# Designs tried in a protein design run: designed miniproteins, single chains, continued (5). Part 28

Each design is a single chain, and the fold is of that chain. pLDDT is the mean over its residues in the fold that is shown.

## One batch from the design tools (miniprotein)

Design m17011
Fold by ESMFold2-Fast:
Structure m17011 (fold): chain A 111 residues (1-111)
Amino acid sequence: SNEEEAEKLLKKGKEALEEGDLKKAIEYFEKAIELGEGELKAQALLYLGAVYLSQGDYEKAIKYFEEAIELAKEGSELKAKALRLLSEAYYKLGDFEKADEYLEKALKLYK
């Protein structure tokens, strides 16, 4: 199934990321996004955003984190993680007001 293949690709992307192979990680996460839906797609978007954040492409990171937040289940750990990483990306851009806003939203989800 597409979901089963997307889950397998997400796992391969995580493994590539652990090995430091950012190019393979991006390829696997992009394929997982194409085949996955809902929370699985949101998770792949989160990891793709994190790769771009690590490369200093803060604008791409923000885009993927915003897409992940939109698809993530309300009150989920994934949404909280995406909000925290979105805050970090804005902090790196020097937008401290947005960084603080998104960090506060993330902390509220942790209770």
Scores: mean pLDDT 88

Design m17012
Fold by ESMFold2-Fast:
Structure m17012 (fold): chain A 68 residues (1-68)
Amino acid sequence: GEAAAGAQLVAELEAAARASPYPEVRALYTDAARRIRELQAQGASVAELLAAAVEAGRTAQDLEKRLR
């Protein structure tokens, strides 16, 4: 269901934050997880939650490349 999809995305973003050695990347994933929770509380669709998670992953990858 919608609640399960949001919870899964939050769990994946929080796991990515824990796996990253870079504090800036960890903060980005943590902020993204919070944003997914906010969107879900506002009644956002699963498609909107997925789009936000994908954009967060892309932004994190770009940031990590700059930190290397």
Scores: mean pLDDT 83

Design m17013
Fold by ESMFold2-Fast:
Structure m17013 (fold): chain A 117 residues (1-117)
Amino acid sequence: MSPVEEVRRLLEEVLNSADPEAATAEVVPRLVEIAREMSDEEFAEMVRLMVEMMLKASPAGRAQLLTLLSAMASVFSDEQLEIAAEILEERARKETDPAVRAELEGLVEEIRRRLAR
């Protein structure tokens, strides 16, 4: 199974959980391990997948995936954080929903703040 397909499965597990917060706590360590083994290209594909799943999710599911991505960002390398920020910034510029754009921009600001340490 590709690393990106394993990430998709874990994200679907969180979104379909009766307790998404508990499921997030269980999947974050597994997602971090997978992300550490990823190439920059695979990591970029994963971030794009997470963003697309978030945009297709319900408002509650979108908030849950944003929380998950924020938690994962705390353990990403600076190179991975830069890749994530660039993908999120590009997607935010193309987003027509002001509320969704603000959520994406907020996550970019959090990542950029971590990079400025």
Scores: mean pLDDT 79

Design m17014
Fold by ESMFold2-Fast:
Structure m17014 (fold): chain A 76 residues (1-76)
Amino acid sequence: ELRVVELKLDKPITPEMKEGIERAARAAGALRVEFDEKNNTVRVIVPAEKADEVRRVLAPIAAHYGGEVRDLGPAP
């Protein structure tokens, strides 16, 4: 089972943020990281058993840049 974890940021996503977020998410077990620069959101597709770990690594990033992490539930 796959889940979607979303990082919503209060400011524009920079190239440095993209590199940091992708590295952290993939290290935590993410299979795919999708950036929506228009809406300042990052969607991380992850195995259900790794969703908590991905949320834990994204939470400090959200706190640092301003934003929040949400579990959007099952992914296709």
Scores: mean pLDDT 80

Design m17015
Fold by ESMFold2-Fast:
Structure m17015 (fold): chain A 75 residues (1-75)
Amino acid sequence: SSSIREELLKLIGEILRLIGELIDLEQEKKKLEAEKEKLSEKEYEEKMKEIEEKIKELEEERKKLLEKLKSLPEA
């Protein structure tokens, strides 16, 4: 059976991966906002929607992993 330490390290690794992906998406969002004047309104809205949808999906995954982390005895 897995030790609590092994479960913690796995969850921490998964959370760190998600944080990295969220940082990348936030950077893409900022870049898109900076380039807004170079894009049509439709292109901007479509690209922004795609980024925001990906952020929401990753935030939901992060929430689930944090709930799993909280369920482990002693952090």
Scores: mean pLDDT 82

Design m17016
Fold by ESMFold2-Fast:
Structure m17016 (fold): chain A 64 residues (1-64)
Amino acid sequence: DLETEVNEALALIYEAIGDKDLSRGNFEAAAESYEKAAQIYEDSGLTDKANEARRKAEEARRLA
């Protein structure tokens, strides 16, 4: 499904932004980007990927 594939690509971009912010110590910004990725995955029915992104967000917030 092309729509799901496009949304997965958008979520990957948000994860990459989160990874960059995490590496720079911007933990709050990283968490927000991971939460956006999780929402996109969830809306696309990619539940496992959404759960993984939410875990990353929770870990980033714990470090903040």
Scores: mean pLDDT 85

Design m17017
Fold by ESMFold2-Fast:
Structure m17017 (fold): chain A 55 residues (1-55)
Amino acid sequence: SLQDEIKTLKEVIKQLEKELEKAKKQGDTKTAAKYQEDIEWLKKKLKELEEQLKS
């Protein structure tokens, strides 16, 4: 269901945010930038799915 997709996407974003913090702590700026991009893209998708739920 759309609600299950939203739940899964939120969990994936949370996991990537943890990986981003680890990369930042290690000074791995390239890996941190990749995780930041992935998180931003997934957050955009999440917003689109949440808008579909409101419709």
Scores: mean pLDDT 85

Design m17018
Fold by ESMFold2-Fast:
Structure m17018 (fold): chain A 105 residues (1-105)
Amino acid sequence: AARAAIDNLLQGLRDAGVLTDEQVERLKKLIDEGNIDEAVELLREALRATPGISDDAIDAYVALFEALLKVYRGEITREEAVDFLAEKLGVPREQARGLIDALER
């Protein structure tokens, strides 16, 4: 579930023109190598380079990506990821859960 959600997030960002195919491939390689901090920074830089994206939206995408990576690595549970996102984004827990659920479909 967590890996599929990560792959769906990266595909969605590629389809939206935020990420190139080469950036998606690099992100997947960094995740597989355990270079998580570099993967997060690459995503943040790509989002910042995207015209018209707000700082709040950048923070939201990065927080979502970090939460999914932590679940995938076995560092936190799915429920702890919902709590992490709710705290990071300042949103209700049910809204944070909905974001994860949408990517798992």
Scores: mean pLDDT 83

Design m17019
Fold by ESMFold2-Fast:
Structure m17019 (fold): chain A 68 residues (1-68)
Amino acid sequence: MKNEALRAAIEIENQARVFRDIWHDQDLADELERIAREVREAVERGDYERARELIEEAQRLIDEGLAS
């Protein structure tokens, strides 16, 4: 769980970079970076349910961004 959530945070950070550099969507990139940070903080607290919710939120934002 902890390692999976931290891996998800890294993947979210990588997607933020793609939206910033390739799609030029600075607002979405900043939001994804914020979510990745909050995932790391939730994991540090042992709040794995919150980490899961944040990862699901990031995935929805990524899917929406790619569908646009």
Scores: mean pLDDT 83

Design m17020
Fold by ESMFold2-Fast:
Structure m17020 (fold): chain A 67 residues (1-67)
Amino acid sequence: SMKETLEKLAKELKEEAKKANYTGSDIQKAAEKARQKAAEAGVSEEDINKAIMEALTELGKEQYKAY
């Protein structure tokens, strides 16, 4: 389902961002791969962008809390 695809997208992006330690280049590559997978599954560009932003925001909060 689209919801499952978005959840998987968010999870994969968060994991890649953690490994990249939020470096812009690596995050951009992870976001691009995630966007391609979601688009192939028929998810709208708006929903993809929202899921990516939410995942990055959530990961940022986790990093801040770990400090």
Scores: mean pLDDT 69

Design m17021
Fold by ESMFold2-Fast:
Structure m17021 (fold): chain A 55 residues (1-55)
Amino acid sequence: SLEKLQEVVKLRNEMVEHADDPERVRELAAKIVEIDPSFAGGVERWLAELERERA
């Protein structure tokens, strides 16, 4: 559980770092959901935030 949480945090940080690359961001989001499907809602919110920053 702790290891999974650390991996999710790492992937979330990579999403922010690669915010200018929508394909990369979606790949990272998919990996988070693969690790823990309960994060699907959180990931959707984060994708919306990154889209808003771009707009």
Scores: mean pLDDT 77

Design m17022
Fold by ESMFold2-Fast:
Structure m17022 (fold): chain A 71 residues (1-71)
Amino acid sequence: SAEEHIRRAEELLKEGKPMEALVHASRALQEATDPALKARAYRVIADALEKIGETQSAANARAQADALDPA
């Protein structure tokens, strides 16, 4: 499920594996239909991109998350 992929991506980030986290977060984004789950997937993508130095792509992913879940 999308939630399982997000949870795995979050654990991979904690393990220092941002590239693997991106794979799982991207799968979650493809499976998610709920905007809150899509926003959560985009936030994981942003964190992973930040860790690999892709600052502009990370900012774009955060903007997508904020658009889907404006708190």
Scores: mean pLDDT 84

Design m17023
Fold by ESMFold2-Fast:
Structure m17023 (fold): chain A 66 residues (1-66)
Amino acid sequence: AAAAVAAARAQRDASEAGLKTHIENFKKGGEENPKYKKDYEGNIKFAEQVLADVRARADAEAAALE
């Protein structure tokens, strides 16, 4: 059913938005805490990788279900 696919896609889009917000918060945290900037940069890189993987997977699933 298209409704279930749309709901799953909306939840995934929300997760992507959450990850983007999380990355921005880490950037701000690194700016506010220069002593721990390297740790924040590591967390940003990891979160960016997760976001890229989520996006690639969502695109592949959408293509497979169309």
Scores: mean pLDDT 76

Design m17024
Fold by ESMFold2-Fast:
Structure m17024 (fold): chain A 59 residues (1-59)
Amino acid sequence: SPEKKEKLKRAEELLKEARKVLSENRDLAQKLFEQSMELMAEATDDPRVREALLKAAKG
């Protein structure tokens, strides 16, 4: 679906930004990783993968 594709695209952009700031601001990088994991969880059809991604997002 278009919504699923947009969530994946946003997740990729967040991962890119997280990598850029990782050495300068680890807390910000962690928040960006968590947000990316949440978007990927929303885009997945596998409930086990969704649960794992949401757990990763929460820490």
Scores: mean pLDDT 80

Design m17025
Fold by ESMFold2-Fast:
Structure m17025 (fold): chain A 70 residues (1-70)
Amino acid sequence: SKLEELKKKAFELTDKLIEALDKNDGEEALKYSDELLEVLEEIYKLDPEEGEKVKKEITEKMNEHYEKLL
């Protein structure tokens, strides 16, 4: 389904964003963050509950990554 494709893309973009941030690649980080926001907006339009779940999982993954940098 389109929803499943968007969810997969959101998590792939999250991984790419984290990698770009680790490399201090601002250009790639900005690109992936913009694409991720667009994908999240589409998920929220299709299914607000799934949008909230995806946002939570992305937030959790980002927090886990930042905690390891401490």
Scores: mean pLDDT 82

Design m17026
Fold by ESMFold2-Fast:
Structure m17026 (fold): chain A 75 residues (1-75)
Amino acid sequence: APVEIVADDSLEDLENAARAVGAIVEHTGDPTVVSAKSVELARKGLEESTEPIDEHTERVRKAVDAAYAALKAAA
């Protein structure tokens, strides 16, 4: 079963969800391992974050975008 990340609607929890999704995708090398709900939370966290784009944030964003693209392809 896909990995499910749980987060409240607070910015801190959404940013933590984005980091968790990015780390799981990077560790497994598989963008499909994370649930659709978890990917949506991660995308929301990245959208609402005001942190400057650095190498780490770009890696997380790329991993989340890959997971979202995989979900759309599977639908």
Scores: mean pLDDT 71

Design m17027
Fold by ESMFold2-Fast:
Structure m17027 (fold): chain A 92 residues (1-92)
Amino acid sequence: MEEKIEEALEELKRDLEKSGLDEEAIKEAIETFEKLKEKLEELIKEYQEKVKLSEEKAFERALVIIYTAAALVGIGVQIDKELEERKKKELE
């Protein structure tokens, strides 16, 4: 389990770097992933109990949700930063 979580975090960082996101955007995505991974066990249990998924499938689904949420946060930070930089250029 831990190895798969660490692999997903490394993939997230690599994917965001390849997409040209700024260091700040990547940092925010990583911090979001770290916070959400603390809820991973609760999310796995909820999928197993409410949706009747196997532990393996529940884990895979939970991990995809955490990865996607973290990636979207990073993308959002990048967009906000680009808009701020455009505004600064107009004020110079």
Scores: mean pLDDT 80

Design m17028
Fold by ESMFold2-Fast:
Structure m17028 (fold): chain A 62 residues (1-62)
Amino acid sequence: MKKPTERLLKITEASLKEQGIDTSGWSREELEKLTEERMEEEIELLRRGVERAIEEGRRRKA
């Protein structure tokens, strides 16, 4: 994914508000960057989990 969608921006804003963070002073660009960073972190965590599962599968096949 190359950039966050409107839906993802709204989800990020809602999440920040639930944490007590006031986003009324934030620019759209700041929200987009935070959303992108958060997505990249989640993708990296998922990627590591998949790699570990593949390595375990290899050991069982070997």
Scores: mean pLDDT 70

Design m17029
Fold by ESMFold2-Fast:
Structure m17029 (fold): chain A 95 residues (1-95)
Amino acid sequence: MLPESPPLTPEEAAEYEQRIIDAVRETAKKYNIKLKKIEVRVEVGVSRAAADLAITLAEQNVKYAADQGYEEIEISITLRADGTIEIEIKVKKKK
């Protein structure tokens, strides 16, 4: 159980954008899938819990693509201050 956290500051939002990018890159390397493109946007005011959840969801989505036999992935992640997490994934099969 995570304690309630205040909304992310602009500096924390930028740090979470980088943390999500790093998590996606490391997961792609771990599962041997090529990361063609990554875009991450974290709005000021997003909760820490939502940002932590987005990292988990991004890692799960990259793993799922690799498990399905996809060779390349493009991922876009947007976290909104209202708590919305948007993840768009484009995948390419071998050949």
Scores: mean pLDDT 82

Design m17030
Fold by ESMFold2-Fast:
Structure m17030 (fold): chain A 78 residues (1-78)
Amino acid sequence: MSDEELEKLKQEAVEAAKKGDYEKAAEYTKKLLESLGEPETGESLGKIILALKDTVPGEGIAQAIQTVADVAIEEKKK
């Protein structure tokens, strides 16, 4: 997967969380991490997103997704 495709998945996950579409946010986060070779981390984060949907504002979830995605993409460039 190209850097452009990884960036698109990150943007889709963040945007879905901002819109309150936590199912899509979890799905895009899983796809991003699976593409980086970490399917177990993706599955766990998807479950966390769904667990937090009723207690954490969408902007907070979006920021968490953005941070995790940025770190994961950066680590895979090494």
Scores: mean pLDDT 80

Design m17031
Fold by ESMFold2-Fast:
Structure m17031 (fold): chain A 66 residues (1-66)
Amino acid sequence: TSEKASAIASALVKELGLSYDQARDIAKVAVENNFDVEKAAEYAEKKYGLDKEKVKKVLEEALEKA
């Protein structure tokens, strides 16, 4: 597991209250799309009903810190 993927998963759990399984699933989509924040946030919206803009913000901040 890459350091960036772990940072994303941790941020999603802390900022949005997601389960570890949900956070890891979204982080995996981000990795598979070369950390395309738009694609990962769109996936989270469609699969988990999350706010796309909130997910994008969390992912962008996590990637800056990693």
Scores: mean pLDDT 82

Design m17032
Fold by ESMFold2-Fast:
Structure m17032 (fold): chain A 70 residues (1-70)
Amino acid sequence: AEKYVKKGEELFDEKKYEEAVEAFKKAIALDPNYAEAYVKLSTLLEYLKKYEEAKEYLEKAFELNPEWGE
């Protein structure tokens, strides 16, 4: 899963935002409990002004790691 998170970050740096979203979604598909991938996807979606979708992924990240919300 970490491989796709790194790929998403690289694609973001290349300004390939849609491909970066896909890479983070692949990380989540491979490891649905990988809270960091949800946080990274949420941050990218906020950058793209997709605030409602970003909120859903961020809430899922805090559900998986409640200590991150404190």
Scores: mean pLDDT 78

Design m17033
Fold by ESMFold2-Fast:
Structure m17033 (fold): chain A 81 residues (1-81)
Amino acid sequence: LEERLLELEDAASAAQIEAGQAVLDAARPAILAALAAGDYEAAAELLAEALRRVLTEVLGASEELAREAAELLRERLLAAA
């Protein structure tokens, strides 16, 4: 039973990693372009949006929780820039 549960968890984790990577891959060119232009605010917003999409679309988190996490990330990135 435990061996089967670990196999199912590994399969689910692999699918989630693949889905999350697809979201990040879609956002990457815009993020890199913003960073190359020195537009740290746009880069932070794009990173926060990608996190929000991974949380809602891949992990099934609520829109409110994902928005809060994304805004916290954006604020921290802008404070560090």
Scores: mean pLDDT 75

Design m17035
Fold by ESMFold2-Fast:
Structure m17035 (fold): chain A 92 residues (1-92)
Amino acid sequence: SMAIEEAIERLKRAAEESGKTVKVEVEGDTLKIELSGLSVIQQTSLALYLIGMELDGAKVKVEIEGDSLKIEVSGLTEEQMVELLEHIASLL
């Protein structure tokens, strides 16, 4: 999807501009994101957003490894994937 690809490129740009790193993979209805260098405030804001998605029926898996945060969200529509990517970009 061009919309998802454009959202991924916007997120990558936001990460680069903020001195962070990001990796994104899309597989069907699953969005996988790896982020490094997030502040505590950014991590907290993202966690609250992900809790909201889980309550709205998505399946959320989060793994913290040292300085990296790995997020896997399943059961997403294309619109929800774009919204999540844009939300993360807005936090950076």
Scores: mean pLDDT 82

Design m17036
Fold by ESMFold2-Fast:
Structure m17036 (fold): chain A 69 residues (1-69)
Amino acid sequence: SLEKINQQLLKQLEEQLKKWEEQQKKALEEADISEEERKKLREEMKKQIKRTQEAIKQYKEKLEKQLKS
């Protein structure tokens, strides 16, 4: 069913984003860098996460509208 497929895709997107975020956090923690450099990298990471979240959100909204429509 279309509803089941859409739900599975949404879960996969969320899991992929979560894994990516976890990997980025580990990389930052492992980096032997100054606090200033770590702040800069965190800001870059947050910006990247926000862009990805917005893309996923738009995709989710489209799928949810199809399920309700």
Scores: mean pLDDT 76

Design m17037
Fold by ESMFold2-Fast:
Structure m17037 (fold): chain A 83 residues (1-83)
Amino acid sequence: SKIGEEAVRLGEEAVRAARKGDGEKAAELAVKAVELAKKGIKEEEDPAKGTGYAIRAIGYAVEAALLAKKNGDEEAYKKILEA
């Protein structure tokens, strides 16, 4: 699934941005990853594949949120969790 693969890629980029202290970019990328993961589940013909990509993408988004919180960026943390 191209959508699922892109969701995972965005999640990985969100974690990288969070590790660099860029909470705004991390939040933007993590929200996009979660939104795309939700879309991928609805459009995937194989529910197991769609769920697998979604778990990975959401996992990266959660990691980015926790890194943002550790860096004192409560706004980024809240924005990611609202997705």
Scores: mean pLDDT 78

Design m17039
Fold by ESMFold2-Fast:
Structure m17039 (fold): chain A 63 residues (1-63)
Amino acid sequence: MKLRLIVKFPKKIDLSKVVPAGEVKKLSDTEYEIIINLDQFSKVENAIKKAGGKIIKEEVIPE
């Protein structure tokens, strides 16, 4: 099971250093789409929050 997250940052950030695993897609200068496995969620959420980001949308992708 995978999660699709939309994350927003208050400023431009290097997401390659924030998200060690998962598929990352740039939506705007401050918004990104991240697709991760459900078991990675807690680590990715903590990394985003430490970088000053916010998860604004969360969707479950059934497989």
Scores: mean pLDDT 75

Design m17040
Fold by ESMFold2-Fast:
Structure m17040 (fold): chain A 108 residues (1-108)
Amino acid sequence: AAPHEGELVLETSDPAVAEQLERFAELGRNRPLTAADLEAFLRENEASLVPFMRELLRALAERMAAEGVALVVVGVRRGDGVLEVTLAVAPDLAAAEELLARLRAAEA
């Protein structure tokens, strides 16, 4: 079965948003991200997150919880003052874990 049903790309040229997106992406470096992971990150970082990031992560967490999906961080790219984070949307946690394992094997 396909491990993901789509991709989500988040990009920014704002240094404050870029720093917060990188911190968010680092959560997914060694594990899939669930709605609960996004909710925990949002709670723990609420005071430091810019309003745009709070709204984005809240909306994403609510959607993930409603749909039962998980996210996998596929890549983080920097170029020309822009940060790009690519996320794969997996239909469940098991599919997300399989995708992450394959991506990590391909990097070795």
Scores: mean pLDDT 80

Design m17041
Fold by ESMFold2-Fast:
Structure m17041 (fold): chain A 58 residues (1-58)
Amino acid sequence: ELEEKLKELEEEFEKGKPVAEKRYKESKVKDEKEFNEILKLAKDQAINEIKEAIEKKK
């Protein structure tokens, strides 16, 4: 009976996997967008620092 209950739990887990993955991806999309915004800001900052360094030498 324990083996049968484990199989039922595994089947339920496999059934729930796609739904859980979809929800996880939806929640993580926000974090990914925030991370991309931070990366863009870091790139802009690096470009500005390079420009300032060039101007300072001139």
Scores: mean pLDDT 65

Design m17042
Fold by ESMFold2-Fast:
Structure m17042 (fold): chain A 68 residues (1-68)
Amino acid sequence: SEMDKFIATLREVARIAAETLSDEQLYELHAALESLAGKPIEEQLKGLIEKAEELGLEEAKEIVEKTL
């Protein structure tokens, strides 16, 4: 399902972020996800791509792009 695919993508992004980002950058990612909450999944994925790019998470960005 679209939801299962979305959750799998979020888990993978969370794994990469936890391994790579500082606590401050993790908070920025969390704030971005909160700002996107309640929007259509496609728009949430697009916003996540932009934030992953901003934070230098190239692998995470590619995973989200493949999900979109």
Scores: mean pLDDT 84

Design m17043
Fold by ESMFold2-Fast:
Formats: structure tokens, sequence, C-alpha cells
Structure m17043 (fold): chain A 74 residues (1-74)
């Protein structure tokens, strides 16, 4: 379970970087990267104490990234 959560976090980091790199404002892109990295770090810590809650937070982030990607496309 924790290993699966860490794999999903790694996948989210890669996806977030790909999506955020499409943002034309470099300052906004940097701020979003820092926010995502801080949140992912908290989820990784949480995964060792409450893996069920960590999975719920990962799902929310996945949906957030999908929404961001849609907004960037049109």
Amino acid sequence: MVEEIKERIKKLRKKADEIISKIEDEKEAKELREQFENYLSLIEELAETDPEFAEEEIEKLEKGLENLEKELKE
C-alpha cells in the first residue's frame, strides 16, 4: 500500500511538471510547482501513518491536475 502510494506520487510529480511547464507565466508555474511539491511531501509523510487518507488526497490532486490541463487547453 505505502509503496503503491509512493509510485502514484512519483507519477503525479512527473504529470504536474509536464502540465505546469505549459503555463506561459514562469512565476505562476514556479509557484504551482512549489505548492504541488509541498503538498506531495505532506501526502508522502501521511502515507506512512494514514495510507487511506493519503490515497484520497492523491485522488484529489489527480483530479486537480486534470482540471488544470483542461483549463490550459481551452
Scores: mean pLDDT 77

Design m17044
Fold by ESMFold2-Fast:
Structure m17044 (fold): chain A 69 residues (1-69)
Amino acid sequence: DEEIEELEERIEEDPTDAEAWFELGLKYYEAQKYEEAEKAFKRAWQLDPSRIEEYIAEMNELSKKIPKP
């Protein structure tokens, strides 16, 4: 997926970009790659824990569109 590749490239240039890690996690979750999504989300939390509430809200919006296992 071109969007995932773009985010991976952005992370290679700046591995402290919490937004890029979070967006990468959302893309993996949409692709049902839950293990990869979890790793990306953990990295985003580590880089910017102050945005946890915002991140959870965005994940909840996405989970409404994707059926849970």
Scores: mean pLDDT 75

Design m17045
Fold by ESMFold2-Fast:
Structure m17045 (fold): chain A 58 residues (1-58)
Amino acid sequence: TAEAAERVVRRAALEGLLDPAQAVENLRAAAAREPDPEEREVLLAAARGAERAAAELA
């Protein structure tokens, strides 16, 4: 689900498992290319998770 994707990506970024800035760029690019609206919402939620992690680590 979108909510789960946001939480998982935020946690992974806070744990140092991924670079939040790069994740935001990659996930937004993937969402722009995604034809399925439900999957696009999941990708955008994941990007929001990375954005929140970036703000918390700043």
Scores: mean pLDDT 84

Design m17046
Fold by ESMFold2-Fast:
Structure m17046 (fold): chain A 88 residues (1-88)
Amino acid sequence: MEEARRDLELLRAAIEKYAKDGEVLTPEQLRRIAEELEASGAHPGLVALVRRMAETAKEGIRVRWELDPETGEEALVFEDVDGRRTAG
């Protein structure tokens, strides 16, 4: 959906101001991202999701861009700092 792609692009642009791929966004940075998304006319559900992440993820959220091997499209992945799968 073009609307969903637009929201993802707005989210990516806002995130890239504060963090690179694999970096952790702080709760303060997540609040600022939510404000930029709202100001840019992103979907209210996306804005609410990012605001909720800022309130609940006090340790921050790691952001990753992952290529979907079947579609060839980039997907944004959010992981808390405890969700790090390095113990395999």
Scores: mean pLDDT 70

